# Designed miniproteins, single chains, part 106

Each design is a single chain, and the fold is of that chain. pLDDT is the mean over its residues in the fold that is shown.

## One batch from the design tools (miniprotein)

Design m3913
Fold by ESMFold2-Fast:
Structure m3913 (fold): chain A 92 residues (1-92)
Amino acid sequence: MDKLLAEIERVKAELEARGIKVEVEIEGNKVTIVIETDDVTRLISAALTAIGLGLDGYDVEIKIDGNRLTIVVTAKDQEQALRAAYEILKSA
């Protein structure tokens, strides 16, 4: 768990250093991820990863509004939700 949180913070910092805005909200087994960038290819990559997780049994909600992507992941437990968040951020 703590290792996944550290990896998420590391990837978030890397994305922010590249001018990509990232917000991650963790609420038990639910994680909300917001990604803002003018590089649409990064939004598409993150959205495709989220769709793949949805097909693999995660409960995933995706909203795109211009240059802002919002992904909500609900899993069976917090570790699975954090793992999903890490995969989405890593793909951005």
Scores: mean pLDDT 84

Design m3914
Fold by ESMFold2-Fast:
Structure m3914 (fold): chain A 108 residues (1-108)
Amino acid sequence: GSVVVRVTVTVKGKITDEQLEKMRAAVEEWARQAAASANLQVTRLTVDVTKEGDTAVIEATLVLPGDASDEQVERLAELLREKIPEAVQKANPDAEVVSVETEVRRVP
């Protein structure tokens, strides 16, 4: 089995492809740092970016071993929710972070 932790950050503004890549890279780097801080080994990390009009959605998905503890997983989700908006704003100060969502799912 696996544990899947997903963080979705929605950003609004006039955003260039270069700014999208900077935000994507910042989310990826911070997701790795958050997992390390939670003492979790990441089996897979993907970061996807979708742009529609003046809205961009950055989604980081972390796949963890199924034996990851609930406490470690909850800590990871908390760190992602706290720090991802900061990383995005630092990477692109002209962007507005309008929402940050985290989801945790255990897969058999």
Scores: mean pLDDT 84

Design m3915
Fold by ESMFold2-Fast:
Structure m3915 (fold): chain A 65 residues (1-65)
Amino acid sequence: GSLEELAKKSQEIADKVLAAIDEGTRAGRVDEGKQRALEIVLKEAPNLSDEEKAALEAGIARYRA
């Protein structure tokens, strides 16, 4: 895809991430919101490297604890 398509996809992911954080904050479950935000990135971000996937999984585990 083009850089413009990548930028648009990044914005869509960012909006979903912010919505997950906001929902967690409103529910009084900030760490659950952060976990969901990282899960969205892991699921929806295009072209993640194995290192980037490992970093996201580590972040999910951290906020799950």
Scores: mean pLDDT 78

Design m3916
Fold by ESMFold2-Fast:
Structure m3916 (fold): chain A 97 residues (1-97)
Amino acid sequence: MSREELDVEVDRALALMTAVVARKILEKHGENLSEEDRQNLATLLEKAAELFDRVAEATGDERYRKASEKFRQAAQALREGNIEEALKLVKEAVDLL
């Protein structure tokens, strides 16, 4: 494995881990999230989207680009207080991978 291949695998792992943790938080605590919690979680989802964009560019796999877009949409939904839409989008993004 080249260093570039390793960097892609690390980015993928970090993004997937962030997605799984975000999904669990939204499922278990979504209705109890403060505005600050929602903003922090939205920022994490945007960082996951950036990681998936890098994976998409490195691999040419459009599934990661589509997942990235869904994570950005989920982040926006969280900032707007729409927990149900955010959870749906995170689930759809993970199901693409």
Scores: mean pLDDT 85

Design m3917
Fold by ESMFold2-Fast:
Structure m3917 (fold): chain A 102 residues (1-102)
Amino acid sequence: STVDALKARLEALIEEFKARIEAEPRLSEELKRKMIELLDETAERLRTASFEEALVLLAELLERLHRLAASIEDPAAQQAALDLIGEFAAGVQAAIAEAQAA
């Protein structure tokens, strides 16, 4: 189904984002943990979500990630977080657009 295909792609995007967070040397272990916890929480909620609920959950996740990035005092770490969030957001928007076109 379109919803199952979207969820599979979102799960892949979340796992890719987690791997990139773990590999980013500019982010502290505490920041990595906080970002990964937000991703894991959202991934769990997505498993039982409808299409419309998934859109709300993703919007909430991106807002929470941006708020976390805004709280980072180190400029290099903040820029790293913003770059990673931006790439993830672009992937999420592409996945949603493809699902809506189907």
Scores: mean pLDDT 88

Design m3918
Fold by ESMFold2-Fast:
Structure m3918 (fold): chain A 66 residues (1-66)
Amino acid sequence: SREEEIKELEEKGKEGDAEALTKLGEMYFEEGRLEEAKEYLEKALELDPTNWRASTLLTQVKLALK
């Protein structure tokens, strides 16, 4: 389920998996949950500042947040 996938990605994110946090941000962005998407993408960039997917998605989320 989506809830199980989110829980798995959250646990991976706690272990330092920036890609897992980026995926969480993508999932929340697709759901229109922009504040949650922003939080996960910012955390992904804290772990890996070179993550181009997280930075690209964060830019899109910030543009959608007005």
Scores: mean pLDDT 84

Design m3919
Fold by ESMFold2-Fast:
Structure m3919 (fold): chain A 57 residues (1-57)
Amino acid sequence: MKELEEKLKKLEKERDDAVSQTLAAGRAGNDAELARYGARVTELSKEIEKIKKELEK
């Protein structure tokens, strides 16, 4: 299932980018951006976990 492995790598990269943006927003005191990127981190983490479980089956 190479397609799922490639999707996983892409999502992990996007999650890392979102984490960096969440931290930057927090340092800047931008609560709206902090909430936005934090929500994206949560959604990406859920999708990553789902794909990892699918790859383990």
Scores: mean pLDDT 81

Design m3920
Fold by ESMFold2-Fast:
Structure m3920 (fold): chain A 93 residues (1-93)
Amino acid sequence: MKLEEAKKRLEEAKKNNDPVAQARAYIELGKVYLEKGEYEKALDFYRKALQLAHEVGDNELIAEALRLLAEVYKKMGKDEEAERLQKFADLIK
């Protein structure tokens, strides 16, 4: 994953008014910051992806964003928050 590529995809998705592509681009940005250990930025991007996924009613994308949020919380040592998010992801089918 490359930051510049993810930013470009987000810009293109916004210009095309494509909320699914925007959510996917936010997930890619979140993964870039997660790899850098910038957990707060990763959380912010995954939350933006989750909001868009909810707006479009894409249950697979909602579950993916929730699992990614749980992963960040686990890396931050916040196991309780991670477990709660994982349970929410498991309920979205």
Scores: mean pLDDT 85

Design m3921
Fold by ESMFold2-Fast:
Structure m3921 (fold): chain A 100 residues (1-100)
Amino acid sequence: MREKAEELVEEAEKKAVEAAELLDKSEDLEIQAAAALALMQVAVAKLSEDLKERAEGIKRAAEFLKKAAEKVEDKELSEEAKKLAEEAIKLAEEAIKLVE
């Protein structure tokens, strides 16, 4: 079950990074800054040897990305980034439940 939690955390990290990379394509400097901050949060979470702390860190970064995506004026970009962030949140939540 720990191996399954590790897979879920890695998939959550991947989705969070994809959401941040998508938001970085926004012409809004505030959205680009939010994407950069979220990528730093993901990088910090990856330094944790505690899988639960790592998953919780990824979930926080993904929640931040979801809020940034909601502010994007390009509807297609907003919906795609929001969907990736929501996917990352769900995967991180499943990982947290498996390590409790």
Scores: mean pLDDT 86

Design m3922
Fold by ESMFold2-Fast:
Structure m3922 (fold): chain A 55 residues (1-55)
Amino acid sequence: MPKLSEEEKLKIIKAVKKASETVGPIEAVREAARELEKEDPELSERLREALRRST
């Protein structure tokens, strides 16, 4: 797995937490990846890969 920085981890956690308030945990990760794509497309792609492995 590629190493994530502390800041990258925090971005993922915040995005997932925000999405999880409106949808289930798997859908929250998908929505988080979509939002992160606008700010950090590389981080979004890593999150999508993690989701593909979890599904």
Scores: mean pLDDT 71

Design m3923
Fold by ESMFold2-Fast:
Structure m3923 (fold): chain A 55 residues (1-55)
Amino acid sequence: HHMEELKKKIEENRKKVREINEDALRAYESGDYALRPVRRKEGEIWEYERVPRPS
């Protein structure tokens, strides 16, 4: 099986998701946005997008 390939892809995806989530978290910390889960990759946390808060 392709465990080595899978591990490398997970690490690459983890980096990408981390960058996306860091941007979203910064927006969330501003108080103007909420976080909405969009998608989860293998071995990753949820990928989030920022959406305007209703307040």
Scores: mean pLDDT 66

Design m3924
Fold by ESMFold2-Fast:
Structure m3924 (fold): chain A 59 residues (1-59)
Amino acid sequence: DRVLNGLKAMDGEVVSAAGLAEGLGLSKATVTRALNELVEKGLVERVEGKGYRLTEEAL
């Protein structure tokens, strides 16, 4: 849940997987895997060309 909490701290802002990895002290692979799981749950959405953000349901 570190990745989900990091996205909640951004309050709906679009963030890159690399930026989250750096901010959270995690590998990019770990963050990307967690983001993909959150997208499957409908809590995070992919923003093409920009990164990821929380869905309105998760805000």
Scores: mean pLDDT 77

Design m3925
Fold by ESMFold2-Fast:
Structure m3925 (fold): chain A 73 residues (1-73)
Amino acid sequence: KEEEIKEKIKELKKKIEELKKKIEELEKKIKEALKDPDPIRATAEALRAIGDILELEMEIEKLEKEIKKLEAE
């Protein structure tokens, strides 16, 4: 059981790293969107990317909570 828990934690940590990578890509998209000469389009694009980042951050929090739960065993 302990070894299985350790492997699950390792997998969850890898998923968190993948989600963080996606957040970095979205942050780059925000920077690119802010360069758009159309302020309405730039704002809409940036807000969409911010929304996606918030969803990914929520997923990371859920995974971190699961790791904490597993580590308590």
Scores: mean pLDDT 82

Design m3926
Fold by ESMFold2-Fast:
Structure m3926 (fold): chain A 71 residues (1-71)
Amino acid sequence: SAEEALALYEEAVALLDSDPERAGRLFGEALRIAEQDPEALRALAEHLGLSEPTLEALERAVKRLYVERLS
């Protein structure tokens, strides 16, 4: 569901600095939901301000967060 994917994403972002391993798992779960649920994909893309509601754009945004915070 869109709500589940958003909740997992928000929890992952909150844990990124303190528990990057758990954050990675939660990001993976959110992405898996988005891959199977177009409503969840649109909700995540909208939440992140992405112009393109695609799984590729979403994965790129998540990886960018790792580069910026886990350097």
Scores: mean pLDDT 79

Design m3927
Fold by ESMFold2-Fast:
Structure m3927 (fold): chain A 115 residues (1-115)
Amino acid sequence: NEIKELQEKIERLQRLLKEVDARLSKLLKAGDLEGYIEELIRAAEEFVRLFRELEAEPEVIEELERLLEKMKNINLETQEERLEFGRAWGEFMELFQDEIVRLSEQKRELEEKLK
């Protein structure tokens, strides 16, 4: 059932997002700024891995990997570099949310087809 497969993909993405949010929130409350940055990169790596497992579009995976590599190569020594890191993370999360929306729309279209 394609509808069930789409629902399972959506649930896996939403579950990882909740787990990541919980880990990030814990680090922020502890005041561990270095751990927070390391966790953002680790979360991005987990999201790329999940997108590959879910057979997301190759172009989307390539863009996520480009943003991840950019984040890894920013030294965070200046305010400009910190803003650039934040922008890269924002673009990364936008692509992540777009995938959830895309899968949700596909599921709705299939439900309308009574398949």
Scores: mean pLDDT 84

Design m3928
Fold by ESMFold2-Fast:
Structure m3928 (fold): chain A 51 residues (1-51)
Amino acid sequence: SLKEAALRVVGRHLGLSDEEIEELVKLPFDEAIDRLPLSPEAKAGLRKALG
């Protein structure tokens, strides 16, 4: 899905391991975004762009 692909790309860009990325894509999308090491503003931007 587009949401899953975006989580993989963003996670890789942020330096997360493949294992950490695979755990994120198993979560509901909103929860996965909350687990990313991003500012609240960046998280809101991802929700707007992909939700």
Scores: mean pLDDT 82

Design m3929
Fold by ESMFold2-Fast:
Structure m3929 (fold): chain A 91 residues (1-91)
Amino acid sequence: KEELEKEALEAIKKALEALVEAEKAHPHDKELLAGTQAGALYIAMAIVEIKREDYEGALEFLEKAKEAVADIPEAVEALEKAIEAVKKIIE
């Protein structure tokens, strides 16, 4: 359980790093910036739910984050890894 939680949080960290890099690469892309802001908020909510051991709630927010950042492939890949790790905790 602890190892899977650590794996999920490390994947989340990589997703956040991908959002920062996308913002630096496209500082005037308003649609991308809105997506990264929404994604970062959902990721923050997912972290809170993981810390509360509400893994079902964490999955919901991670899926919403993935949808918000769909145009950033590196963030999507990292969020998919976080989702897989959280699913393994539930199963």
Scores: mean pLDDT 85

Design m3930
Fold by ESMFold2-Fast:
Structure m3930 (fold): chain A 65 residues (1-65)
Amino acid sequence: SFREELAEKWIETFKKHVDELIEKGELEKARQHIRVARFLVDLEMTDPELREKAKELIDEYEKKL
């Protein structure tokens, strides 16, 4: 599905962006990005499996900060 491909690409992009912010020591920006990402996943991700995967990834990053 085209939407599934977009969701998978978003997950990869989210991971790279947050990892870069953490590496640079910009922890407050990383936390803000995590909050925005959680909101967008709830709003835009309609596939239950990809939504669950995205939420689990967000939760893992939130625990690191």
Scores: mean pLDDT 78

Design m3931
Fold by ESMFold2-Fast:
Structure m3931 (fold): chain A 61 residues (1-61)
Amino acid sequence: SKLIEEARKAAKAGDDEKAAELVKKALEELGLPEQGKNVKEAILEGKVSAEDAVKFVESLA
């Protein structure tokens, strides 16, 4: 997915806000909107790295 590719780029650049939003959108496309919201919050709260969240979404897509 283009969203996952862009999320990976944002995560590697340290743009956690952009990576979190793109991960949320990618999970919404997979039919997991609640999981997307939770993962975005976890990234922004520093509970999960943006890179690990991207790997999680890549494993589902």
Scores: mean pLDDT 83

Design m3932
Fold by ESMFold2-Fast:
Structure m3932 (fold): chain A 50 residues (1-50)
Amino acid sequence: MEEDRKKLEEFARKLAEREIASGGNLDVAISRYRFAGLEEAEKLLREAKK
């Protein structure tokens, strides 16, 4: 579980970087990652929104 979680978080971070690059609405993405407990990806999106 922990190993799968880390892989999922890495994948989510890469997706978050692409979402930041697209310049779209990050609120929905932030909520989605928060609900999934992907804290690193959520934090990355929140920082990009500032």
Scores: mean pLDDT 73

Design m3933
Fold by ESMFold2-Fast:
Parts: structure tokens; C-alpha cells; sequence
Structure m3933 (fold): chain A 79 residues (1-79)
């Protein structure tokens, strides 16, 4: 949904500002509205990785890849 995507964008904005707690809240709201939004799961994993929470980051990355296997490679070939 548009609202789920908007929360994901807000999460990204706060992550770039270093406000990890607020970033996590927005990504969680995005996931609550659209549990299949793989990009939000992936982005939440990046926040936990930035905090040094590797086990938590891995859990969220695995969930994202389960939903969208293309996320296993962030460097797409050609197109």
C-alpha cells in the first residue's frame, strides 16, 4: 500500500539521520501494514546491522530474501 511505502521511506530518512529507534518504529509500521513488503524487512535488518546486532540483522535479512529472493544480490546484472 502507499502508506506502507511511505513508512518505509520515513524509516530510511531517520536511518540516514542516525535516529535508529525512530527508523525501527517506521519500518515496523510499514511491515505491520504490508508483511510481504520485503524491502522494509531488508531495511530493518540494515538498522540492526548498524547497531551491531548481527543476529537480529541476519534474521530480518533472511525474512526479506524469503519474500524476495532477488534481494540476496543488491547488485543486479544488466537490467
Amino acid sequence: SSQSRQYNLLGQDYFRQGDYDTSIQYYQQSISLDPNYSQAWYNLGQVYEAQGEFDKATEYFEKAIELDPSLASTIKSVK
Scores: mean pLDDT 82

Design m3934
Fold by ESMFold2-Fast:
Structure m3934 (fold): chain A 65 residues (1-65)
Amino acid sequence: SEEELEKIREELSKLSKEELIEKVIELLKKLGYSDSELEAAREILSKLSKEELIEVALHLLKMLE
């Protein structure tokens, strides 16, 4: 729901960059990405800003619905 997405955005904003990277990796794993693809994604995600990581996480959460 919209209200749940707002709560998730607030919680994501409280996380560190490292915690956000792990959250994105968790979501990609749920979408069926392989371990090797997740390792490659981790390297790319480490180059993103915290704000960009939050937007990526929210996009992936919408895809999982």
Scores: mean pLDDT 83

Design m3935
Fold by ESMFold2-Fast:
Structure m3935 (fold): chain A 93 residues (1-93)
Amino acid sequence: NAEEDAERGAKAILRQAELIAENKDDPFLSEVQIGLLDITAATLLNAARQTGSEELMAKKLIEAFDKALEIVKDNPLAQKRIEELRKRFEELL
């Protein structure tokens, strides 16, 4: 079910944002976790593309990025990287 897969993807992104927020004072772990969030988003989008559900996945991930930005508001690097991801995904709509 494409809707259920998109919802699971959104939850994964939000969980990763929480981990970034928990490690905001560790620049190394923060950078690694931001990279993992980017990889996760790209992997989810590519998987959805194979099933013809790319637009649905992109919309759900954009919603998750908006929530993630609030979670990581005290981490300027994470905010910048997630804003860049959000913009790239908006271009798919």
Scores: mean pLDDT 86

Design m3936
Fold by ESMFold2-Fast:
Structure m3936 (fold): chain A 97 residues (1-97)
Amino acid sequence: MSSLQLEPRPLTPEARELLEKAVEAAKNGDVITALEYLRDAMIAEGNAVGALAASMALVFAKKGGDPKEQLEFVARAAEDSGATEIARAAREMAEKV
């Protein structure tokens, strides 16, 4: 049984590289750069909902919003739009800041 596929398709090489860069930026405390890479990873995957959520989180983070809340917001939007691997990474990033 399947919705659209029987097995999860792996991320594109571009999205995977961007996601790895996002995780590394978050480890270094650079949440702005992490959110930029998350946005770009969503764009590479064709996920408009996730890309818009990451763009909004980036705007709020630049205005002094809580970095952890912005990462958790992106994680929820990613999960709701089916980007489960990106959602998991964003939650992991939120735990590190």
Scores: mean pLDDT 80

Design m3937
Fold by ESMFold2-Fast:
Formats: sequence, C-alpha cells, structure tokens
Structure m3937 (fold): chain A 55 residues (1-55)
Amino acid sequence: MKEVEELVKKAKEAFEKGDLKTALIYATLAVLLDPENEEAREMLKKVKEAIAKKL
C-alpha cells in the first residue's frame, strides 16, 4: 500500500511539471500494483486525457 502511495505522489509531481511521459509511467505502475486504488486509477485517467488532448 505505501509503495502505491509513493508511486501516486511521483506521478502527481511529474504531472505538475508537465512531464506526462514520466507521470504516465508512475501512474501505470501504481495501478498495476493495486488495481483497486481509486487515486491511482484517477491519476492514470487524468494523464491519459492530457496526452490525448495534445495529440
């Protein structure tokens, strides 16, 4: 659980910096470790949406 929290924090930090590639990696890892974690799932969705809007 704490490892997932750390990955979510790193994803948020990368997203805040505009580093969508790094944010996607950390968010994806968080979801892989805990697919039921709501915050990790929302973070991944948010990052994917931001990437799609740039393309």
Scores: mean pLDDT 81

Design m3938
Fold by ESMFold2-Fast:
Structure m3938 (fold): chain A 103 residues (1-103)
Amino acid sequence: MEEDRKLGEEYKKKAEEYAAKGDEAAAKGDNATATAHYVEAARHYAAAGNYYYRAGDNEKAAEAYRKAAEALRKAAALSTDPARAAALREGADTLEALADALA
């Protein structure tokens, strides 16, 4: 599925941009902005993983899901709401389980 692979690549690039924005905001101590950007990075990495999976590329799908989980864990670490932090970590655990099932 060439279209699915291309969409996976596009979503991965968008995720990388959001992750970089999250890192910049975190470095400035803007935890709220950093958390929002990391959540967007996770959404785009998860979308990339779904497209790579549809394309038959289980290795790239697993990598994308693991990067999505990493972004959610970064968001959780900066969250001041314990319930939100717990939900973000649960989301990360789910994505990591999906990655492990494909690799």
Scores: mean pLDDT 90

Design m3939
Fold by ESMFold2-Fast:
Formats: sequence, C-alpha cells, structure tokens
Structure m3939 (fold): chain A 61 residues (1-61)
Amino acid sequence: MVGDLYQAVKDYVGKHPLELTLKKGEKVEVLEELGDAYAVVRRLSDGKIGIVPKEVLEKIE
C-alpha cells in the first residue's frame, strides 16, 4: 500500500481538519497506513497531504 497509487472510488468529504476531501476518480499516493481503517495520502492534483478512509481507495492497475 505505501508508495502505491490509488484512486477514490467515491466522493469523500473530510470530517476533520487533518482529513482530505476527494472527488471520485482523484488520484493519491499512499504515504503511511494508519491501522486498518485509514491512510495518510498525497493528493496528486495539488500535492496536499491528509488522512482518508482506506474504504474509499482502490489501487490503480
């Protein structure tokens, strides 16, 4: 997971200041895994870093 490219499978609105908002299809790089449920990611469109639920991410083939 860390270092791999992922995309958002659905729109996600960040609920905490440390979370990122993603639109469906936005691409992110995973920087760190936070337990089973969350990841720290870099959004490729603007380079912004934040936390998102792993459930909204799929690996790019």
Scores: mean pLDDT 81

Design m3940
Fold by ESMFold2-Fast:
Structure m3940 (fold): chain A 79 residues (1-79)
Amino acid sequence: SMMEKARELAREAARALAEGDDVRAIELVKQMLEELGLSPEEVAELIAEELVRDHGVPRERAERLARGAVEAALSALTP
């Protein structure tokens, strides 16, 4: 399902962010935006949830990291 694929990509993006692989995280965010048609807010929320759940990142930091990756992906997708 689209939801299962979204959660899988969010888990991979969260892992990349937790490991400091910002390039990989941004690439995965671009895929979620382009292939699944998710909004920037939906992508950020999914990634933040996985950062908190699987990587023990505090909620505020998780939201900041997720938003940063989404903003970078949007900048790469728009002129």
Scores: mean pLDDT 86

Design m3941
Fold by ESMFold2-Fast:
Structure m3941 (fold): chain A 79 residues (1-79)
Amino acid sequence: VEELEKEADKLFEEAKKAYENGDYQRAITLFEKAVKLYGKAAEKAANAGDTERAQRLIAKIQEVKKFLNELKEKLEKDS
């Protein structure tokens, strides 16, 4: 669980940097990978009975989805 969360955190950080640099395609790919890894980590935490960790991971997924929605809105306006 910890390794998946750390990897997802790294991808989320890299995705934000790509977004700030205007590399939207890279940002989308990295955000989607982060969501997937946080999802796997949350599922494993929930299965282990670690409800607090699962809730924190779900909150991080919502943060990543907020960036994805913002990025998709930006691409729609710029196209």
Scores: mean pLDDT 79

Design m3942
Fold by ESMFold2-Fast:
Structure m3942 (fold): chain A 100 residues (1-100)
Amino acid sequence: LPSAEEIEKARESLLSALDELIAQSTDPAVVAAAREVKRLVEELTRALIEGDEERARELLKRLQEVAARIRAEFPDNPVARAVLTYLLLAIQWAQEVLAA
């Protein structure tokens, strides 16, 4: 498993990228979706650091639901596609952490 310090660095990098995407977006619905992703990523990384696997799995499920919604609602929005890319990477990374 990654150390708590490694998890925190991954979190900071993802949140920074999401903040840049939020700043570049002119669509309030895309901004709202990106902020929801940011909140869920913060909670997921906290659960992983605390060893709360039940909470982490629930948050992972919610992130997967958000990914499906963004894909369906904003298929042609480049900012939404970037948010989806970071979201899918976060999901894959969290699944690997939980499987280890």
Scores: mean pLDDT 78

Design m3943
Fold by ESMFold2-Fast:
Parts: structure tokens; sequence; C-alpha cells
Structure m3943 (fold): chain A 92 residues (1-92)
């Protein structure tokens, strides 16, 4: 279904966002410029995950539990990415 395709895209996006924010955290002390780019990438990927998850549960309410899990993960990634951006900008 179209809703399932949106949910699958949201899952891939949130997994990509988690990879990027982890890399941003690892680079925050070693390469601040790369850490900023990775954190901004994580925020963009989390936004893609959020939009697709919200669309999926709107089209198929039975997918709400899976979509809400992705939304919660996206919120945590956004928090972590913003913490990296704040920490790195204070050092510059």
Amino acid sequence: SEAQKLLDTARQAVENAERLVKAAEEYSDKDPKNAISLAEGALRAAEVARKHAEEAKTLDPSLQPQADEILARADEIEKRANEVLEKVKKKM
C-alpha cells in the first residue's frame, strides 16, 4: 500500500538520521566543521522521517504504533543533533 511505502521510507530516513547523529557526536571534538554538517544532515533526515511517518498514519491509522515509534526516534535525534550544534558552536 502507499501508506506502507511511506512508513518504510520513514524507517529508512530515521535509521539514516541515527547514523548521522552518532557520527556528529563522534566528530564533535575531532572535526567541528564535519560535526556541524553531520548534525544538520541528521536534522534533515529526521524531518523526512517525521513527514513520511505522519502521512503514513493519516492514510492508514492501523500503522499509528509503528509511525509513533519513528516519530519518537526522530524527536530524540533532533534533540541530540541540536546538542551537538550547541556544543560545537560554543567552541568556535
Scores: mean pLDDT 90

Design m3944
Fold by ESMFold2-Fast:
Structure m3944 (fold): chain A 71 residues (1-71)
Amino acid sequence: DAELEKLEEELKKLIEEIKELSKELTPEIKEAIEEAKKALEDVLTKGPSPENVKAYYEALKKLKEILEKIK
């Protein structure tokens, strides 16, 4: 599924960018990464639903906000 692969790549790229810009991952950043990974795993394991897709994008938004703060 090309759309699910796109979600995986988007999260992977965002996590890599955060790790590259951060010398050390704070507990807050680690928690946000784990929440996003958990949300993606739920989508991949149970299949996409409005609820789990929304949870994934909310977690992704939080990671994007973290990235903006460290840029």
Scores: mean pLDDT 79

Design m3945
Fold by ESMFold2-Fast:
Parts: sequence; C-alpha cells; structure tokens
Structure m3945 (fold): chain A 60 residues (1-60)
Amino acid sequence: MIKELKEKIRKAVSEYTALSIRLIGAQIDGASQSEIDKLEKQIKEKEEEIKKLEKQLKEL
C-alpha cells in the first residue's frame, strides 16, 4: 500500500509538471484565455490529487 501510494504521487507530480510546462508554453504563444483557464483548472485538479494521496500516505 505505501509503495503504491508513493508511485501514484510520483506519477501525479510528473503529470502536474507536464501541465505546468504546457501552461507556460500556452502563455508564451499567446493562447486564448479559455485555454489558459482550462490548463490552470487541470493543474489545480492535479494539486488536489497529490494532496489527497500525501494525506493518505501520512495516515498509514
């Protein structure tokens, strides 16, 4: 269980990082506000996922 949670956290962090890089690229390229908002929403969802997994790990 602990090892599985750590792997899930690692994957979520990797996905968060990829989305953050994509957001920076979109801002540089002058993407629409709706695209930027969508990426920001996805990043926040990943942040929430990571926090939940970290909390589960601490409660074990």
Scores: mean pLDDT 82

Design m3946
Fold by ESMFold2-Fast:
Structure m3946 (fold): chain A 74 residues (1-74)
Amino acid sequence: SMLEELEKEGKERLEELLKKNKDAPVEEQERAILQELAAIRRELRAAGASDAEIDRVVTKLATYAAEKAKEIEA
């Protein structure tokens, strides 16, 4: 589905963003992730996703980003 594709693309985008900013201060990394999540929210809304669907996908992506950040910093 479109939501599953956007979730997959979102995970890839967040992982690349974390790798790109791995040497940046934690606060800068967090800001970049929050901005990317906001962009993904806008894309989901433009694609016709409901508020519940947007919240579900963004929550999954935020959790994924937190897990990947821990992996990259280790």
Scores: mean pLDDT 83

Design m3947
Fold by ESMFold2-Fast:
Structure m3947 (fold): chain A 73 residues (1-73)
Amino acid sequence: MNIIDESLEDLRKAAEGLLKDAQKLMNEAPEYAQNAIEWARKAIESTDPDEALAYLLKAAVYLSLAKNEAQKK
């Protein structure tokens, strides 16, 4: 396998996991969870590892915000 292709596959799997976690928070923190879902989907759809990583990091930030909001309720 090409190292670039392996990195993209790993990032895609990470984004899929993050997407599922964000979906679970839609009732408690819908705004942040929705943003996390959108960025995670962009990471999954990306064909560039650097772009996929950037989108995954944005999704992770919004997921963290969603978890923090959920803790307040």
Scores: mean pLDDT 80

Design m3948
Fold by ESMFold2-Fast:
Structure m3948 (fold): chain A 68 residues (1-68)
Amino acid sequence: SMELEKLLREALEALRAGDVERALELLEQAITLAKDPEVLKNLQAARESLRAGDVPAALAGLDEALKL
């Protein structure tokens, strides 16, 4: 959906700016909108990466989610 794609792009921009708190908030919103199981799985993995402090892994996961 356009809303999901917008949230993912905004989360990616927030992470690139170093705003992990904002990125996590946007990612939580994206997770509630995800209906595709593969997209949902990828977003949940990105969330766990952020919780673990692995920003590069979260960035890669968000980039891949945008390609799905």
Scores: mean pLDDT 83

